Designed miniproteins, single chains. Designs and how they scored, part 54

Each design is a single chain, and the fold is of that chain. pLDDT is the mean over its residues in the fold that is shown.

## One batch from the design tools (miniprotein)

Design m1989
Fold by ESMFold2-Fast:
Structure m1989 (fold): chain A 70 residues (1-70)
Amino acid sequence: MEKKKKELDKLLKEMEEAVKNKDWKKFESLLEEISKLLEEIQKTAPKEDAVKVLREVHERYLKIVELYNE
C-alpha cells in the first residue's frame, strides 16, 4: 500500500510539471497510469486505506487542474 501511495505522489508531481511545461501528451499518459494504480489499490488495499489515498489524489489533482486554468 505505502509503495503505491508513494508512486501516486510521484506521478502527481510529474503531472504538475507537465502542466507547467504545456506537455499535454505526458499529462494524458500520467492520467492513465494514475487511474490504473487507483484501480489496483481499490482491489488490493483495505477500504480505509483506499479511501485515504483516493482523497489525497483527488485533492492534489484539483490543484494541478487549477494550474491549467490559470
Scores: mean pLDDT 78

Design m1990
Fold by ESMFold2-Fast:
Order: structure tokens, then C-alpha cells, then sequence
Structure m1990 (fold): chain A 97 residues (1-97)
């Protein structure tokens, strides 16, 4: 994977996560809190990806995905699950490169 492709995937990952947080925030304070926790975990996954720490990146990416699923359940918004799944797929590509 080129550095340019890596930067574009990180940008898409951030944009997808920010959309999930916004959608959670539109439903309830509890869904927002869970989505913010997921965003924090994802930020740590991105930092680990940039440092080449694949194990730490994988652990935080999974934690972020689980917290977004929790936010989706609390919010009743299945789009947050789809966004979480898309984020996990992007994170996996970044970790495997």
C-alpha cells in the first residue's frame, strides 16, 4: 500500500467514525457517550497503525467496533452498525499493509 493510499484510508476511517458519532448524538446522550468511547478507541487504533504496532491497532479497532455496536443498540439506528463494520474493514486493510 502506498503512503498516499494509506492517508486516504485513514481520512475515510475518520470521516466514517465522525458520521457514526453524529448519528448516535442525534438519538440519546447514552448512545453519544458509547460512540465517543468508540471514537477514542479508534483514535488509539489509528495511532498504533501509524507506529506499525499491529497488535495494539487490532485490539483498539475491535474495541471501537464493539462500542459502535453498543451505540447502535442503544440508539436503535442500524446505520451505526454498518458504519462500524465499514470502519473495521478499513482498519483491517491498514493493519495488514
Amino acid sequence: MSEEEKKELIKKLNETADKAVRLAGETSPEALRLAQGARDALNKAIEAIEKGDKQTASRYAVAAALLFVAAAIVSGNEEIVDLGQEMLKIAAKLIES
Scores: mean pLDDT 86

Design m1991
Fold by ESMFold2-Fast:
Structure m1991 (fold): chain A 56 residues (1-56)
Amino acid sequence: MSREEALEEAKRYVKHLLEMGASEEEAFELTKKYLINLGFSEEEAREIAKEALEEV
């Protein structure tokens, strides 16, 4: 998976979590964990999750 594809997936996941009543902090942590499970490093997952939150 490319970083760009991961960012689009992260944006969808963040939006879904926020719509379900999660806080921005909860959405960030859950999205970071999701990206790590996809094979991204913790640092890269953190950056992608932050960018996804900024774009929703």
Scores: mean pLDDT 84

Design m1992
Fold by ESMFold2-Fast:
Structure m1992 (fold): chain A 93 residues (1-93)
Amino acid sequence: SLEKARELLEKANKLFGQGKFDEAIKYYQEALRIAEELGDERLVAEAYFNLGRVYYAKGDFEKAKEYFQKALEIAERLGDEKLVTEAKKMLEL
C-alpha cells in the first residue's frame, strides 16, 4: 500500500540519520519496490534520491550517482523542480 511505502521511507530516514546505512538501504529498497508496483513515480523518484544520499554517505559515489541520475530522470518527467534542483546539485559532488 502507499501508506506502507511511506512508513518504510520514514523508517529508512530515521536509520540513515542514525548512521545505520545498510539498514536504511534495505527499507528504502522495500519502499521503492512497493512504489514501483503502485506506479507512483513521485515516490519512486524520492526513494531513488534517498538511496543516492545513503550510498554517498557510505562513500559509494558510483552507486550514489546512478541513483541520483534515476531520480533526476523521473523528476524531470514529472516537472518536480525541487527534486530536479536537488538531484542536479548532488550529481555535481
Scores: mean pLDDT 89

Design m1993
Fold by ESMFold2-Fast:
Structure m1993 (fold): chain A 58 residues (1-58)
Amino acid sequence: STRDARVILEQARLALERGDYDLAAAGAQKAAELDPSLREEAEEIIREAVEKGGRLPE
């Protein structure tokens, strides 16, 4: 589960790099939900994704 959360967070970073901002924000939030220790890293991804045109994940 913790390893799965890290993989999801890395996929969110790749989505951010390719301009898929909604997927990046959603993936980062999912990773933080699975592993709260990733919250700070996930918040950075969400912030950048939203600043670049994504929607805030619910």
Scores: mean pLDDT 81

Design m1994
Fold by ESMFold2-Fast:
Structure m1994 (fold): chain A 108 residues (1-108)
Amino acid sequence: SLSAAAAEAAAAIRRLEELTEKIEESSPEEAIEYAERAAREAERALALIREVAAQDPRTGALLARRLAEVLERAAEVLEKKTKEAQEYIERLRELAREARRLAEEARA
């Protein structure tokens, strides 16, 4: 259902916020593992948000904007933590740009 998809997307965003905090608190090696999990969680969240946006553009835009903000912060925190995680920094930024585009498309 739309309600279930929106709730699941919101829960995924909350998990991403927790993973971002873990990236900040952890060692450089652990931060890379959390970043990999964050990227996978973000991909699932983005797919759910696309479903929500197709049926409820306003809710979809709101969720997409929140996802973009969390991913932008995750990439920033990871970049400050280690230079060895460039692949994940780039992936998180790519996913953030996709989320920003979805937010703009759904808002229209």
Scores: mean pLDDT 88

Design m1995
Fold by ESMFold2-Fast:
Structure m1995 (fold): chain A 67 residues (1-67)
Amino acid sequence: VRVYFRTAPVTNLKEVSDYILNNVKGAKIVYDGETVLQVDVPEKDVENVIKTVEEKFPAVGYAKIEK
């Protein structure tokens, strides 16, 4: 499942990407842009990833899911 996050321009996307890769088995970074992060995660982990990322990185918000 592909999860899209919107980010503020001052957000260090490498820290967000590293956090996801270290905490979600099977996650892959698909696109790392200035204001958008796209991540492939296992379907079972989608809700947990969204919640955890938003809680840990206040400048990052959930945008959409593509199944």
Scores: mean pLDDT 76

Design m1996
Fold by ESMFold2-Fast:
Structure m1996 (fold): chain A 80 residues (1-80)
Amino acid sequence: LEELKKRGQDISREAALLISENVHLSTDPAKRKEIYELGLKLGQIHAQMLASTDIKEVEELVKQMEAILEEIKEKLKELE
């Protein structure tokens, strides 16, 4: 359980750093909004994960966070 929660925290930190370091490279408000909305969604899932004591639920939430992190990475690659 603690290892899964640590993985979720690491994912959340990585996403926050990637957004903070890279989102300013885009002057397109629509692309910035899309990336910020993904970050918000990740934060909501992270909060739900931290509140959970069910190992299976935490595992599924961590997988969802991993998927959103990959989506953020793909969207950031689209920034010129």
Scores: mean pLDDT 78

Design m1997
Fold by ESMFold2-Fast:
Structure m1997 (fold): chain A 119 residues (1-119)
Amino acid sequence: AMLDALEEAERERLRARYGKDVGDMIFEIKRLILEALRAVVNGDTERAREILQKIGELLKKAEEKYGKDFVDSLIEEAARELAPDDPELQQEIVNALKAAREGKVDEALSILRRIVERM
């Protein structure tokens, strides 16, 4: 379908820009954040928490394999890809991803709610 074609095009664009491993990680972070924001918009707090826990697990696994500086860069690039023309929104996304990585799911959820309220 058209959505599947657009997702594949975005995945290939990210792979071309960042390399396969980093491109795939940025694509997955973008997908999970958008799903978490959708859950917040729908009032599905439990689903939003589940997705934020998955984001945290992904980021912790990357930190264990590649180190903290790599993951800090990954978070900044994912936020830039999600909100290229909005530096304030980029910083809020960075803060949410960092909170999720530290297992601070309630803090990350509060940041996502703030993002939704301003959109």
Scores: mean pLDDT 87

Design m1998
Fold by ESMFold2-Fast:
Structure m1998 (fold): chain A 84 residues (1-84)
Amino acid sequence: SAGDALGRAFQAMAEARAAGKSLDEIVDLFIEELKKAGFEITSVERRLEGDKVVVKITIKLPDDIERPAGLSDELTIELEFPAP
C-alpha cells in the first residue's frame, strides 16, 4: 500500500539518520524508497529556516493505486532536519 511504502521510506530515513548519514544522503535514501514503491517525485524544495533545514517533497501516486475518495493524486511531505 501507499502507507506501507511511506512507512518504509520513513524507516530508511530514520536508520540513515541513526547511522550518522548526511542530510543529502538521508534525503536521497528517502526519495529512493519512494521511487522503488512507484511514486513519481514531482518537486523537491529545500530551505534553511532558523535552526532547521526544511525539505518539501511532492510525489504523485501511481495511477493504478486505489485512492480514498477526495484524496489528491499528489502528496506533499515536509521533513525537518537540524541545521549544520
Scores: mean pLDDT 75

Design m1999
Fold by ESMFold2-Fast:
Structure m1999 (fold): chain A 65 residues (1-65)
Amino acid sequence: MTKEVALSIRIVGEGIELGVSARVEFEGDTFILRLPMDDKEKVEALKKRAEEIAKEFGFKLEIVD
């Protein structure tokens, strides 16, 4: 399994746990997380979890609303 696939699975899983749909895209060593217009606290929780996961996998994170 590539790091990109593993990272996508982890972040989508965190979104499912929080009840928030998230889309992840990759460009080189950067991953792009598109956040829905949803409950602000849930979105912020997903954002924080995604930042930690990206750091763990060594990817740059770009967040898009």
Scores: mean pLDDT 75

Design m2000
Fold by ESMFold2-Fast:
Structure m2000 (fold): chain A 87 residues (1-87)
Amino acid sequence: MKEEIEKLRKEILKLIGEILRLIGELIDLEREIKKLEEEIKKNPEKKEELEKKIEELKKRMEELKKEMEELKKRMKELSEELDKLKE
């Protein structure tokens, strides 16, 4: 039981690390989008090109959000399994 608990804890910590990395990537993408939106305000002639870049970044954000939800579900399942082993 103790070895199984330690293995589950290690897997949960790894998933937490992956979720934190994805949160960092989402923050970076949000900052890039904001910079592009400010650039559109300064250079309206570039609006079409910059809007396409924003759309690509938003699509990447949605992919990362989906990946985060999958990792959160896995973490919840492992946490529930860990709790059962402690009983």
Scores: mean pLDDT 83

Design m2001
Fold by ESMFold2-Fast:
Structure m2001 (fold): chain A 91 residues (1-91)
Amino acid sequence: AAELAREAAEKAIEAAKIAMKSNPKAIPLATGAAISGSGALFLASLGSPEAGRTARDAGELALKAGEIAGSEEAKKLGEEAIRLGREAEKL
């Protein structure tokens, strides 16, 4: 569970960084994704059951940031973060 949440959070943060570099209009949502992803990493390090949901939420923000940025790479990473975060929530 913690490993899936950590991987999801890392992918959401990476997606956020790519989106911010691709289009400054993505900065607000990408910033939200990075903050939520960092929170998910912290929660995963504590073994918190909330880590998966927080990582999924970060992934959703990262996906939206990728859409605004027009970055297929950021969108793909955001979708992967959502999937992994959802799997972590089931555990």
Scores: mean pLDDT 84

Design m2002
Fold by ESMFold2-Fast:
Structure m2002 (fold): chain A 89 residues (1-89)
Amino acid sequence: VREKIAKIIEEADARAKAVADDPEKVAEVAAEYVKRALLEAGVEEELAEEAGELVKESLLALAAGDKEKAEELLKKAEELLKEALEKAK
């Protein structure tokens, strides 16, 4: 599942960068994309929502200038994503 994790992270990051001129859109797109990708991977909807929320909070923190908090939240989202994909079968 590491290839799926890498793809989800890369696409979420790319999509967020594409709308980086609007912090609200960045947070919305990233959260929705992470949730949808996890649902496609067979992850429970509630867990997929939690991962999306972490990414959203991370991007909002980045927009507020708190890059360290944003990176910490993204790392938490990645860890949750790895665990969720390993459990989804």
Scores: mean pLDDT 72

Design m2003
Fold by ESMFold2-Fast:
Structure m2003 (fold): chain A 73 residues (1-73)
Amino acid sequence: VREKIEEARRLVEEAKRLYEEGKFEEAKKKAEEALRLAHEAAAEAVAAGDLESEVEASMVAIEAAVLLTIIKK
């Protein structure tokens, strides 16, 4: 779970960088991948009863979703 959360975080940071560079298509792809991984990590954390990882993964998912919404506009 931790590895997926860290990968999702890296993808969010990459998406932010790409967005600032004006590479909206690449930023969107990275944000979508981050959202998918964060959602998957949250589901795994719930199944394992790992509240800390669930909260962390959920926060990353929210950040990715917000970023994706901004990129689409």
Scores: mean pLDDT 79

Design m2004
Fold by ESMFold2-Fast:
Structure m2004 (fold): chain A 62 residues (1-62)
Amino acid sequence: MEEARKKALEYSRKGAGAIARGDREAAAKYLRQEAEYLEKTGDLETAKRARESAERVEAGEA
């Protein structure tokens, strides 16, 4: 796996773990990092969804 894709997957897993434990600040931070690495791989649609998820988590809508 390319380094950027590997990092996107890593942050996706960290974000899911943070959501599971109710740590919304950490979840939003990891989802934004995931989006940033997804943009580097050209996966713009998934990156957009990750950013939207981060905003919802910060708003308490997760």
Scores: mean pLDDT 78

Design m2005
Fold by ESMFold2-Fast:
Structure m2005 (fold): chain A 63 residues (1-63)
Amino acid sequence: MKEAEENYQKAVDALLAGNLPEAASYFRKAAEAYRASGTPEGIRKADFYEKVADALEAEAAAA
């Protein structure tokens, strides 16, 4: 899905910029797009990116 790939790229760009809250937001958007695909691969990727977003949000809250 192009939307998922675009949001993933934005998440990586935000992470490289040191903006953890923005990176987490884009990983969540990527996860939503992958989940919307309805494929087993998309659902697996969505679960993974949701966990990444949760970890980044926790790190941002601890800073």
Scores: mean pLDDT 82

Design m2006
Fold by ESMFold2-Fast:
Structure m2006 (fold): chain A 61 residues (1-61)
Amino acid sequence: MSEKEKAIEELEKLLEEAKRRNDVATVEFLEQALEAVKSSDDVENIKLITDVAKKVFEERS
């Protein structure tokens, strides 16, 4: 699995959890992060987006 595919899978799991919590703001943020990852071919940028998304998700837990 590529770095991009792993990032997409991880962000989709966070998005599902945010939807379960009915946290609209986190859902919107994670959907934007997913779009950014899907539109990027820069592995370092993909990793940064994923790390920021995970941190934001954890802080809102």
Scores: mean pLDDT 80

Design m2007
Fold by ESMFold2-Fast:
Structure m2007 (fold): chain A 68 residues (1-68)
Amino acid sequence: GIAEAKEYEKKGKELEKKGDYFGAAEYYFAAGRHYQKSGDFANAEAMYKKAAEAFQKGGQLELAKKKA
């Protein structure tokens, strides 16, 4: 539900502050799924964008290697 989504979002923010971008991405994605199941599509979209951005930051070097 929404309460679970907010808890996952909070954990994602804390991991992002620590520089754990892959961990942050996982928690943001989990938050997005819980918002989506609760009908909060605006917050779900925001969380999925946060997850994608965090994943990009964590995988920047690997993504560069795959495109070179």
Scores: mean pLDDT 80

Design m2008
Fold by ESMFold2-Fast:
Structure m2008 (fold): chain A 77 residues (1-77)
Amino acid sequence: LAAEAREALAAAGIEVSDEDAERLAAAQEALDAGDYEAAAAEAAKLLDSPNPLVRRAAAGVVRLSLLKLGKEPPAAP
């Protein structure tokens, strides 16, 4: 999953730093392990990335992690 996202970015001709790729992978692994606080913290570090696709992926991880931590209200009452 994280490796697929990294390969998709590379296939699109987008330069992704090894550090950004590793942090994104770590955030996804933390999310899969249920460590939502670690996933949100690692993904938040990528929100300042110069690469817009990295920022978008990181924002997705942050939002899902916060939802899982109960930071956002449920969609259905």
Scores: mean pLDDT 70

Design m2009
Fold by ESMFold2-Fast:
Structure m2009 (fold): chain A 60 residues (1-60)
Amino acid sequence: MLPSKEEIEATLYHMQAAIAEKYGDYEGALKWYEKALELRPDDEQIREGLERAKAKVAAA
């Protein structure tokens, strides 16, 4: 069974957010987590990533 286009897109956005976090681009990570969460609103890992990115941006 092939994953849906939405599942693939959410995974790509989540990966982009994780890469942005690794490079200290918390504003970029925030935007990518928001896009991923739009496709997977009930994904706790994406939601946690969004909250981490928000906290980092607020601390800057």
Scores: mean pLDDT 80

Design m2010
Fold by ESMFold2-Fast:
Structure m2010 (fold): chain A 85 residues (1-85)
Amino acid sequence: DAAKRAAREAAEGGAETLEGMTRLMERNFSEVKAMSDEEKEYMIQTVRDAARGVVKLAEESGDEEIKKRAEEAAKRAIRLLEEAR
């Protein structure tokens, strides 16, 4: 099914993007700390929305591992943003 393959590829790319974003935030934690509370809240919301989309695509493709990767990357990113406050 072409739709399932497309969903899986999109989910994989989304998980990799979330993981990459989390690594960049960890590396640049001092810059994350310098962000305004409004910017931090916007990033938290963006991460939540992105993770929700990736999880949905992973569920549609039946890939439990991609779902877990997206959820864990989002948890890490949100924790960093909350700790930076």
Scores: mean pLDDT 86

Design m2011
Fold by ESMFold2-Fast:
Structure m2011 (fold): chain A 55 residues (1-55)
Amino acid sequence: GPHAERAERLLEEYRRTGDESALQGAADHLVRTLEAGDEEGARRLLRELDDLLRA
């Protein structure tokens, strides 16, 4: 969904720049993804977070 897509883009920005405002924006959109019941979007975001934590 749109919140998951926005969160993914913000996580990518955070990975490239280290901009904490992008990380906060990603967290806000993750919460919206979960509130909407977007399980597929949440699953993709967990994958991105795994990649971030592994880096």
Scores: mean pLDDT 82

Design m2012
Fold by ESMFold2-Fast:
Structure m2012 (fold): chain A 62 residues (1-62)
Amino acid sequence: VHELVEKGIKYAKEGNLEKAKKYGEEAVKQLQRDHPGLSDELIQSAKEDIKEKIKKAYKEAK
């Protein structure tokens, strides 16, 4: 999960928002696979956190 989030942030900083979003989505899928008992609320919280980190990295790079 951490590796996928870091890759998403890296691509966002490089201005490649499409790849950044794809890695963010894969990080969420990996989180669900590693922790199948997580509540929908925790998964949604993780999705929003990852989206915000990618968006912030992209904004800082431009």
Scores: mean pLDDT 77

Design m2013
Fold by ESMFold2-Fast:
Structure m2013 (fold): chain A 62 residues (1-62)
Amino acid sequence: MVDPEKLEKEVEDAFVLMTRSVAERALERDPESALEDLRNFIKTSSNSAVKKALEELVKKAE
């Protein structure tokens, strides 16, 4: 039997890692445009862990 708590955490961790990787790549191409897009995504996202990870990236890149 799969532990729902562990599975949920693993899925969330994977989403955070994937989203962070995509965001970092976008910031490398066009920092100004990517920052605006990331801020917009943070406002519309329903995943708290993803929002937190993206907020940290935005804060570092500024």
Scores: mean pLDDT 75

Design m2014
Fold by ESMFold2-Fast:
Parts: structure tokens; sequence; C-alpha cells
Structure m2014 (fold): chain A 56 residues (1-56)
């Protein structure tokens, strides 16, 4: 879905701006928020996007 994909893109952009040491906590927060808003599909899509970007 477009909304989940847009959220995933923003999560990747925001984590790239953070120091490397802060990324694991921020990634967990982003994945948790995606699950809260979009359910299991949102969690999966955001996790996969962060993994592909090398952020987790």
Amino acid sequence: SAAIEEYAKKAVEELKKLPEEDRPVAARVAIHEARKVFGEEGERVVREALEKAGLV
C-alpha cells in the first residue's frame, strides 16, 4: 500500500540522518510504530526497507 511504502521511505530517510550508534533504537521504534498503525504488514515492510538500506 502507498501509505506503508511512504512511511517506510521516511523511516529510512530519518535513520540515515542519525549517528550509526542511535540507529538500532530508532529502527525498533519505527518498526513498532508501523505495526501500531498498519499492523503486521506495516511492520514487515518497514523492517525489510530498513534491512535493504543497511540500517538494521
Scores: mean pLDDT 85

Design m2015
Fold by ESMFold2-Fast:
Structure m2015 (fold): chain A 65 residues (1-65)
Amino acid sequence: SLKLVAAALQIAAAGVELGASVRVKLEDDTIYGEVLDASEEDTERLKEEAERIAEELGVKFVFRE
């Protein structure tokens, strides 16, 4: 859905804002996010922001280590 794509783009943008390298994968109705090169604090901030974006748009989000 367009909401899934919008959420993925917003999550990717949040990663760029934090200076983090982020991998975002869309599969079926779920967004999978992985942080590749960020501090632990930035990873937690990005995870929280991604979860907030997903909740706001009503999409599923799974964070992977």
Scores: mean pLDDT 80

Design m2016
Fold by ESMFold2-Fast:
Structure m2016 (fold): chain A 82 residues (1-82)
Amino acid sequence: SAEAHFNLGLVYKSLGRLELAAEAYKKAIELKPDFAEAHNELGNVLFELYKQDPSKTEYLEEANRHFDKAGVLDLKAAVEKV
């Protein structure tokens, strides 16, 4: 399930395995594209990878895209409750 892959990503992140965490979160998003928490966690992990090697600007760009997606999903959920 998407949630199982998301939880696997959290485990990898807690172990400092950032690349493995990113892959697990990407799999969660493949299974559930509207998974706001997975987009947020992927963005965080990609931003950490960027901070470790700032020459990898693709990580920063991808992190920002996932943060934007999570923000849109959070806004949609808030509007639907009104």
Scores: mean pLDDT 82

Design m2017
Fold by ESMFold2-Fast:
Structure m2017 (fold): chain A 62 residues (1-62)
Amino acid sequence: MREELELEVEISLLRMELAVAKLEPEPDKERLERIRRRARELAERYNSKEAAEVAEEAEKLL
């Protein structure tokens, strides 16, 4: 239960970082790669659809 809450917080932070990157005229590729990698790790470890969606959106911006 505590781990589930930590997962939700981390996904929310990754979504905010992704949203900021999308607002930039020239997105920071290193930031996008980091977001994608972290989101994929969370998606695989916790079988999280939300994390997988974040990873996919970051990948599309790369």
Scores: mean pLDDT 77

Design m2018
Fold by ESMFold2-Fast:
Structure m2018 (fold): chain A 58 residues (1-58)
Amino acid sequence: AEEELVKRLMETFGLSEEKAKKLIELIKEGKYEEAKKLTGLSEEQLEIVKDAIEKLKI
């Protein structure tokens, strides 16, 4: 499940595997500002990632 989300984030946002994995960790920890700085994603894009994590129960 987590590996599938990593691949989807790489394909959707053009992130490296390392950045996609770190993004998931930061969102799970509630570190949204750090996630935004790491990836350059908008608030709306971060909400999409958060919803995907919650939906997949990761």
Scores: mean pLDDT 81

Design m2019
Fold by ESMFold2-Fast:
Structure m2019 (fold): chain A 57 residues (1-57)
Amino acid sequence: GPLDFLKKLEEESERRIEEVRRKAEESGDERIYTEGVKRIEEEREQRILDLGLEMSS
């Protein structure tokens, strides 16, 4: 159901954020982390919108 999907999106986002943090640490470039997080958040928001689910205000 939609709740299971949202939980999976949250878990996926957490893992991806951890991955971009590690890449930023490897390269010494904090912008990789900042840009990565923004991209992950935008993709998550877009997927929720595409499903016709609203993000709670």
Scores: mean pLDDT 76

Design m2020
Fold by ESMFold2-Fast:
Structure m2020 (fold): chain A 87 residues (1-87)
Amino acid sequence: KEEKIKELREKLELLKEDLEPALEEIKKLKDPELKRQALEQLRGTLELLEKLKKEAEKLGDKELVEEIEELKKKIEEAIKELEKELE
């Protein structure tokens, strides 16, 4: 359904707008406690993106699935960097 696809794209766009400044802030973090909090937030975002991907797959929107996968990769990379810094 066209309306459901628009709703998912809208959710993804809002998520992208929030993530861009959040990722920049995370790069500036020096405190290990704040880094752990950021790590937990990013993991939650990754779970949300996985749910959105499953919805996009059900609707057959391959382009939306690809956009979500790209965003997931960026978040996974940020998580990996934070995990290395917290070792």
Scores: mean pLDDT 80

Design m2021
Fold by ESMFold2-Fast:
Structure m2021 (fold): chain A 59 residues (1-59)
Amino acid sequence: MQEQLDAHANRLRQKLERLAKELGWEGARKFIESVDLILELPNPEAALAALQEMERLLS
């Protein structure tokens, strides 16, 4: 589970950092903070589902 969470989180951070260069850096930091907050969820399955959904929406 942790390796899956790390892989999804890293992919999201890379996509968000790329988008950040168009939106402005402060906005991107807030999105990255949201990813970190999702990783703090007590249920790792819920965290994984949330990360996958965010990836889907950003595609």
Scores: mean pLDDT 72

Design m2022
Fold by ESMFold2-Fast:
Structure m2022 (fold): chain A 62 residues (1-62)
Amino acid sequence: DYERAKELIEKAKEYAKKGDISKAASYLSAAGILATLVEDEEQRQKILEEIRKLKELIDKSL
């Protein structure tokens, strides 16, 4: 599910902005698992790219 993965990424962004890195990481992990279930290659790549960028931002803040 593409829509569900997008929703989890948005939740991860919100928690990251609030400084709750633990919850942000948890939502990103869940989004990553859902991304592997996205059959459309373009949609899957978009989700994985958003996850990668947000994960890098979280890692940089630590």
Scores: mean pLDDT 78

Design m2023
Fold by ESMFold2-Fast:
Structure m2023 (fold): chain A 65 residues (1-65)
Amino acid sequence: MERIRELREELAAAIKAGDTEKAIAALEELKRLGGLDKGGLLNVIALAKEYGNEEVLKKAEELLK
């Protein structure tokens, strides 16, 4: 659980910092570990839109399907 929490925190920080590579890596790892539900993905989409991170937005939308 701690690893998933760390990845969620890293993902949010990376999106806010504009570190697209780190954000996508964290998002992919969270998907692999089952660490993001639909609500979590919607939150990532909202955060990516707020900070203008198009790559993260597209990736989160793909994972929602």
Scores: mean pLDDT 81

Design m2024
Fold by ESMFold2-Fast:
Structure m2024 (fold): chain A 102 residues (1-102)
Amino acid sequence: HMEEAEELLKDGYRVAAYFYQLAGEEDKARSYAKKAGLPEPVTPEEAQEALRRIMEAAGVDEITLPDLPLGGEESGRAQYRAIADKVLELAEKVAEEFRKKA
């Protein structure tokens, strides 16, 4: 149970690292990559696989994204940042559920 919680949390960190990198949040991207135990930046394939595992564990087919800011300088970066934040929230919630079953 605890081992499963930690693996899902690491998957959340992998996805967050990838999307924070796309958002230009290099410090957060590196921080979460290190928390995931990765020696180098997260690849798109690693992020996609980790995301799939989180969704399967949560029992969801799609991730509900928050309302995106319209226009402005950071519209694209804000979208990636929101995805990273949502995935971290989902991974923490699923990991906590696994911990409670232990």
Scores: mean pLDDT 70

Design m2025
Fold by ESMFold2-Fast:
Structure m2025 (fold): chain A 101 residues (1-101)
Amino acid sequence: PTLTQSPSSVTVAEGETATLTTTASSPTTLQWEKQLPGKNPELIVANGTESLTDDRFQASGSGTNYTLTLSNLRPEDTAVYYAVGMDFPMTRGQGSTLTVV
């Protein structure tokens, strides 16, 4: 599938909530990754909805629309967030840049 992430960039205040969305060309099992500058991506959500690293991060999906909600944001949450479709052929979205100020 083709993945389109939105927004491409967003700036939010500390303590706010950010919502990142992904639209797929067909239904897929989605994973979410967090990437800090110059570092390898870290898996934060697996198997569509399984939060691995932080309970403030919640993922959901319906049909071809998928959402990552990042609550009670902190400056250390500043990163690029990537959606990855796990069905063949595997595909990675373009990323959403989150800045927390």
Scores: mean pLDDT 83

Design m2026
Fold by ESMFold2-Fast:
Structure m2026 (fold): chain A 56 residues (1-56)
Amino acid sequence: QLEEAIAEVDAKIAELQRSLEEHRARGDKDGVATLEAEIARLQSVKDALRRELERA
């Protein structure tokens, strides 16, 4: 189910955003950059899933 897949991606983004805040608090610039890139990739996946849902 596309809606279930979108919900799973949203949950992963939320987890990564929490980790991002922890890395920012520690001043871990490399970790922040890595997490921002991964969040951006998941946002792209979510957009693709939404397009599929619109076509379905």
Scores: mean pLDDT 83

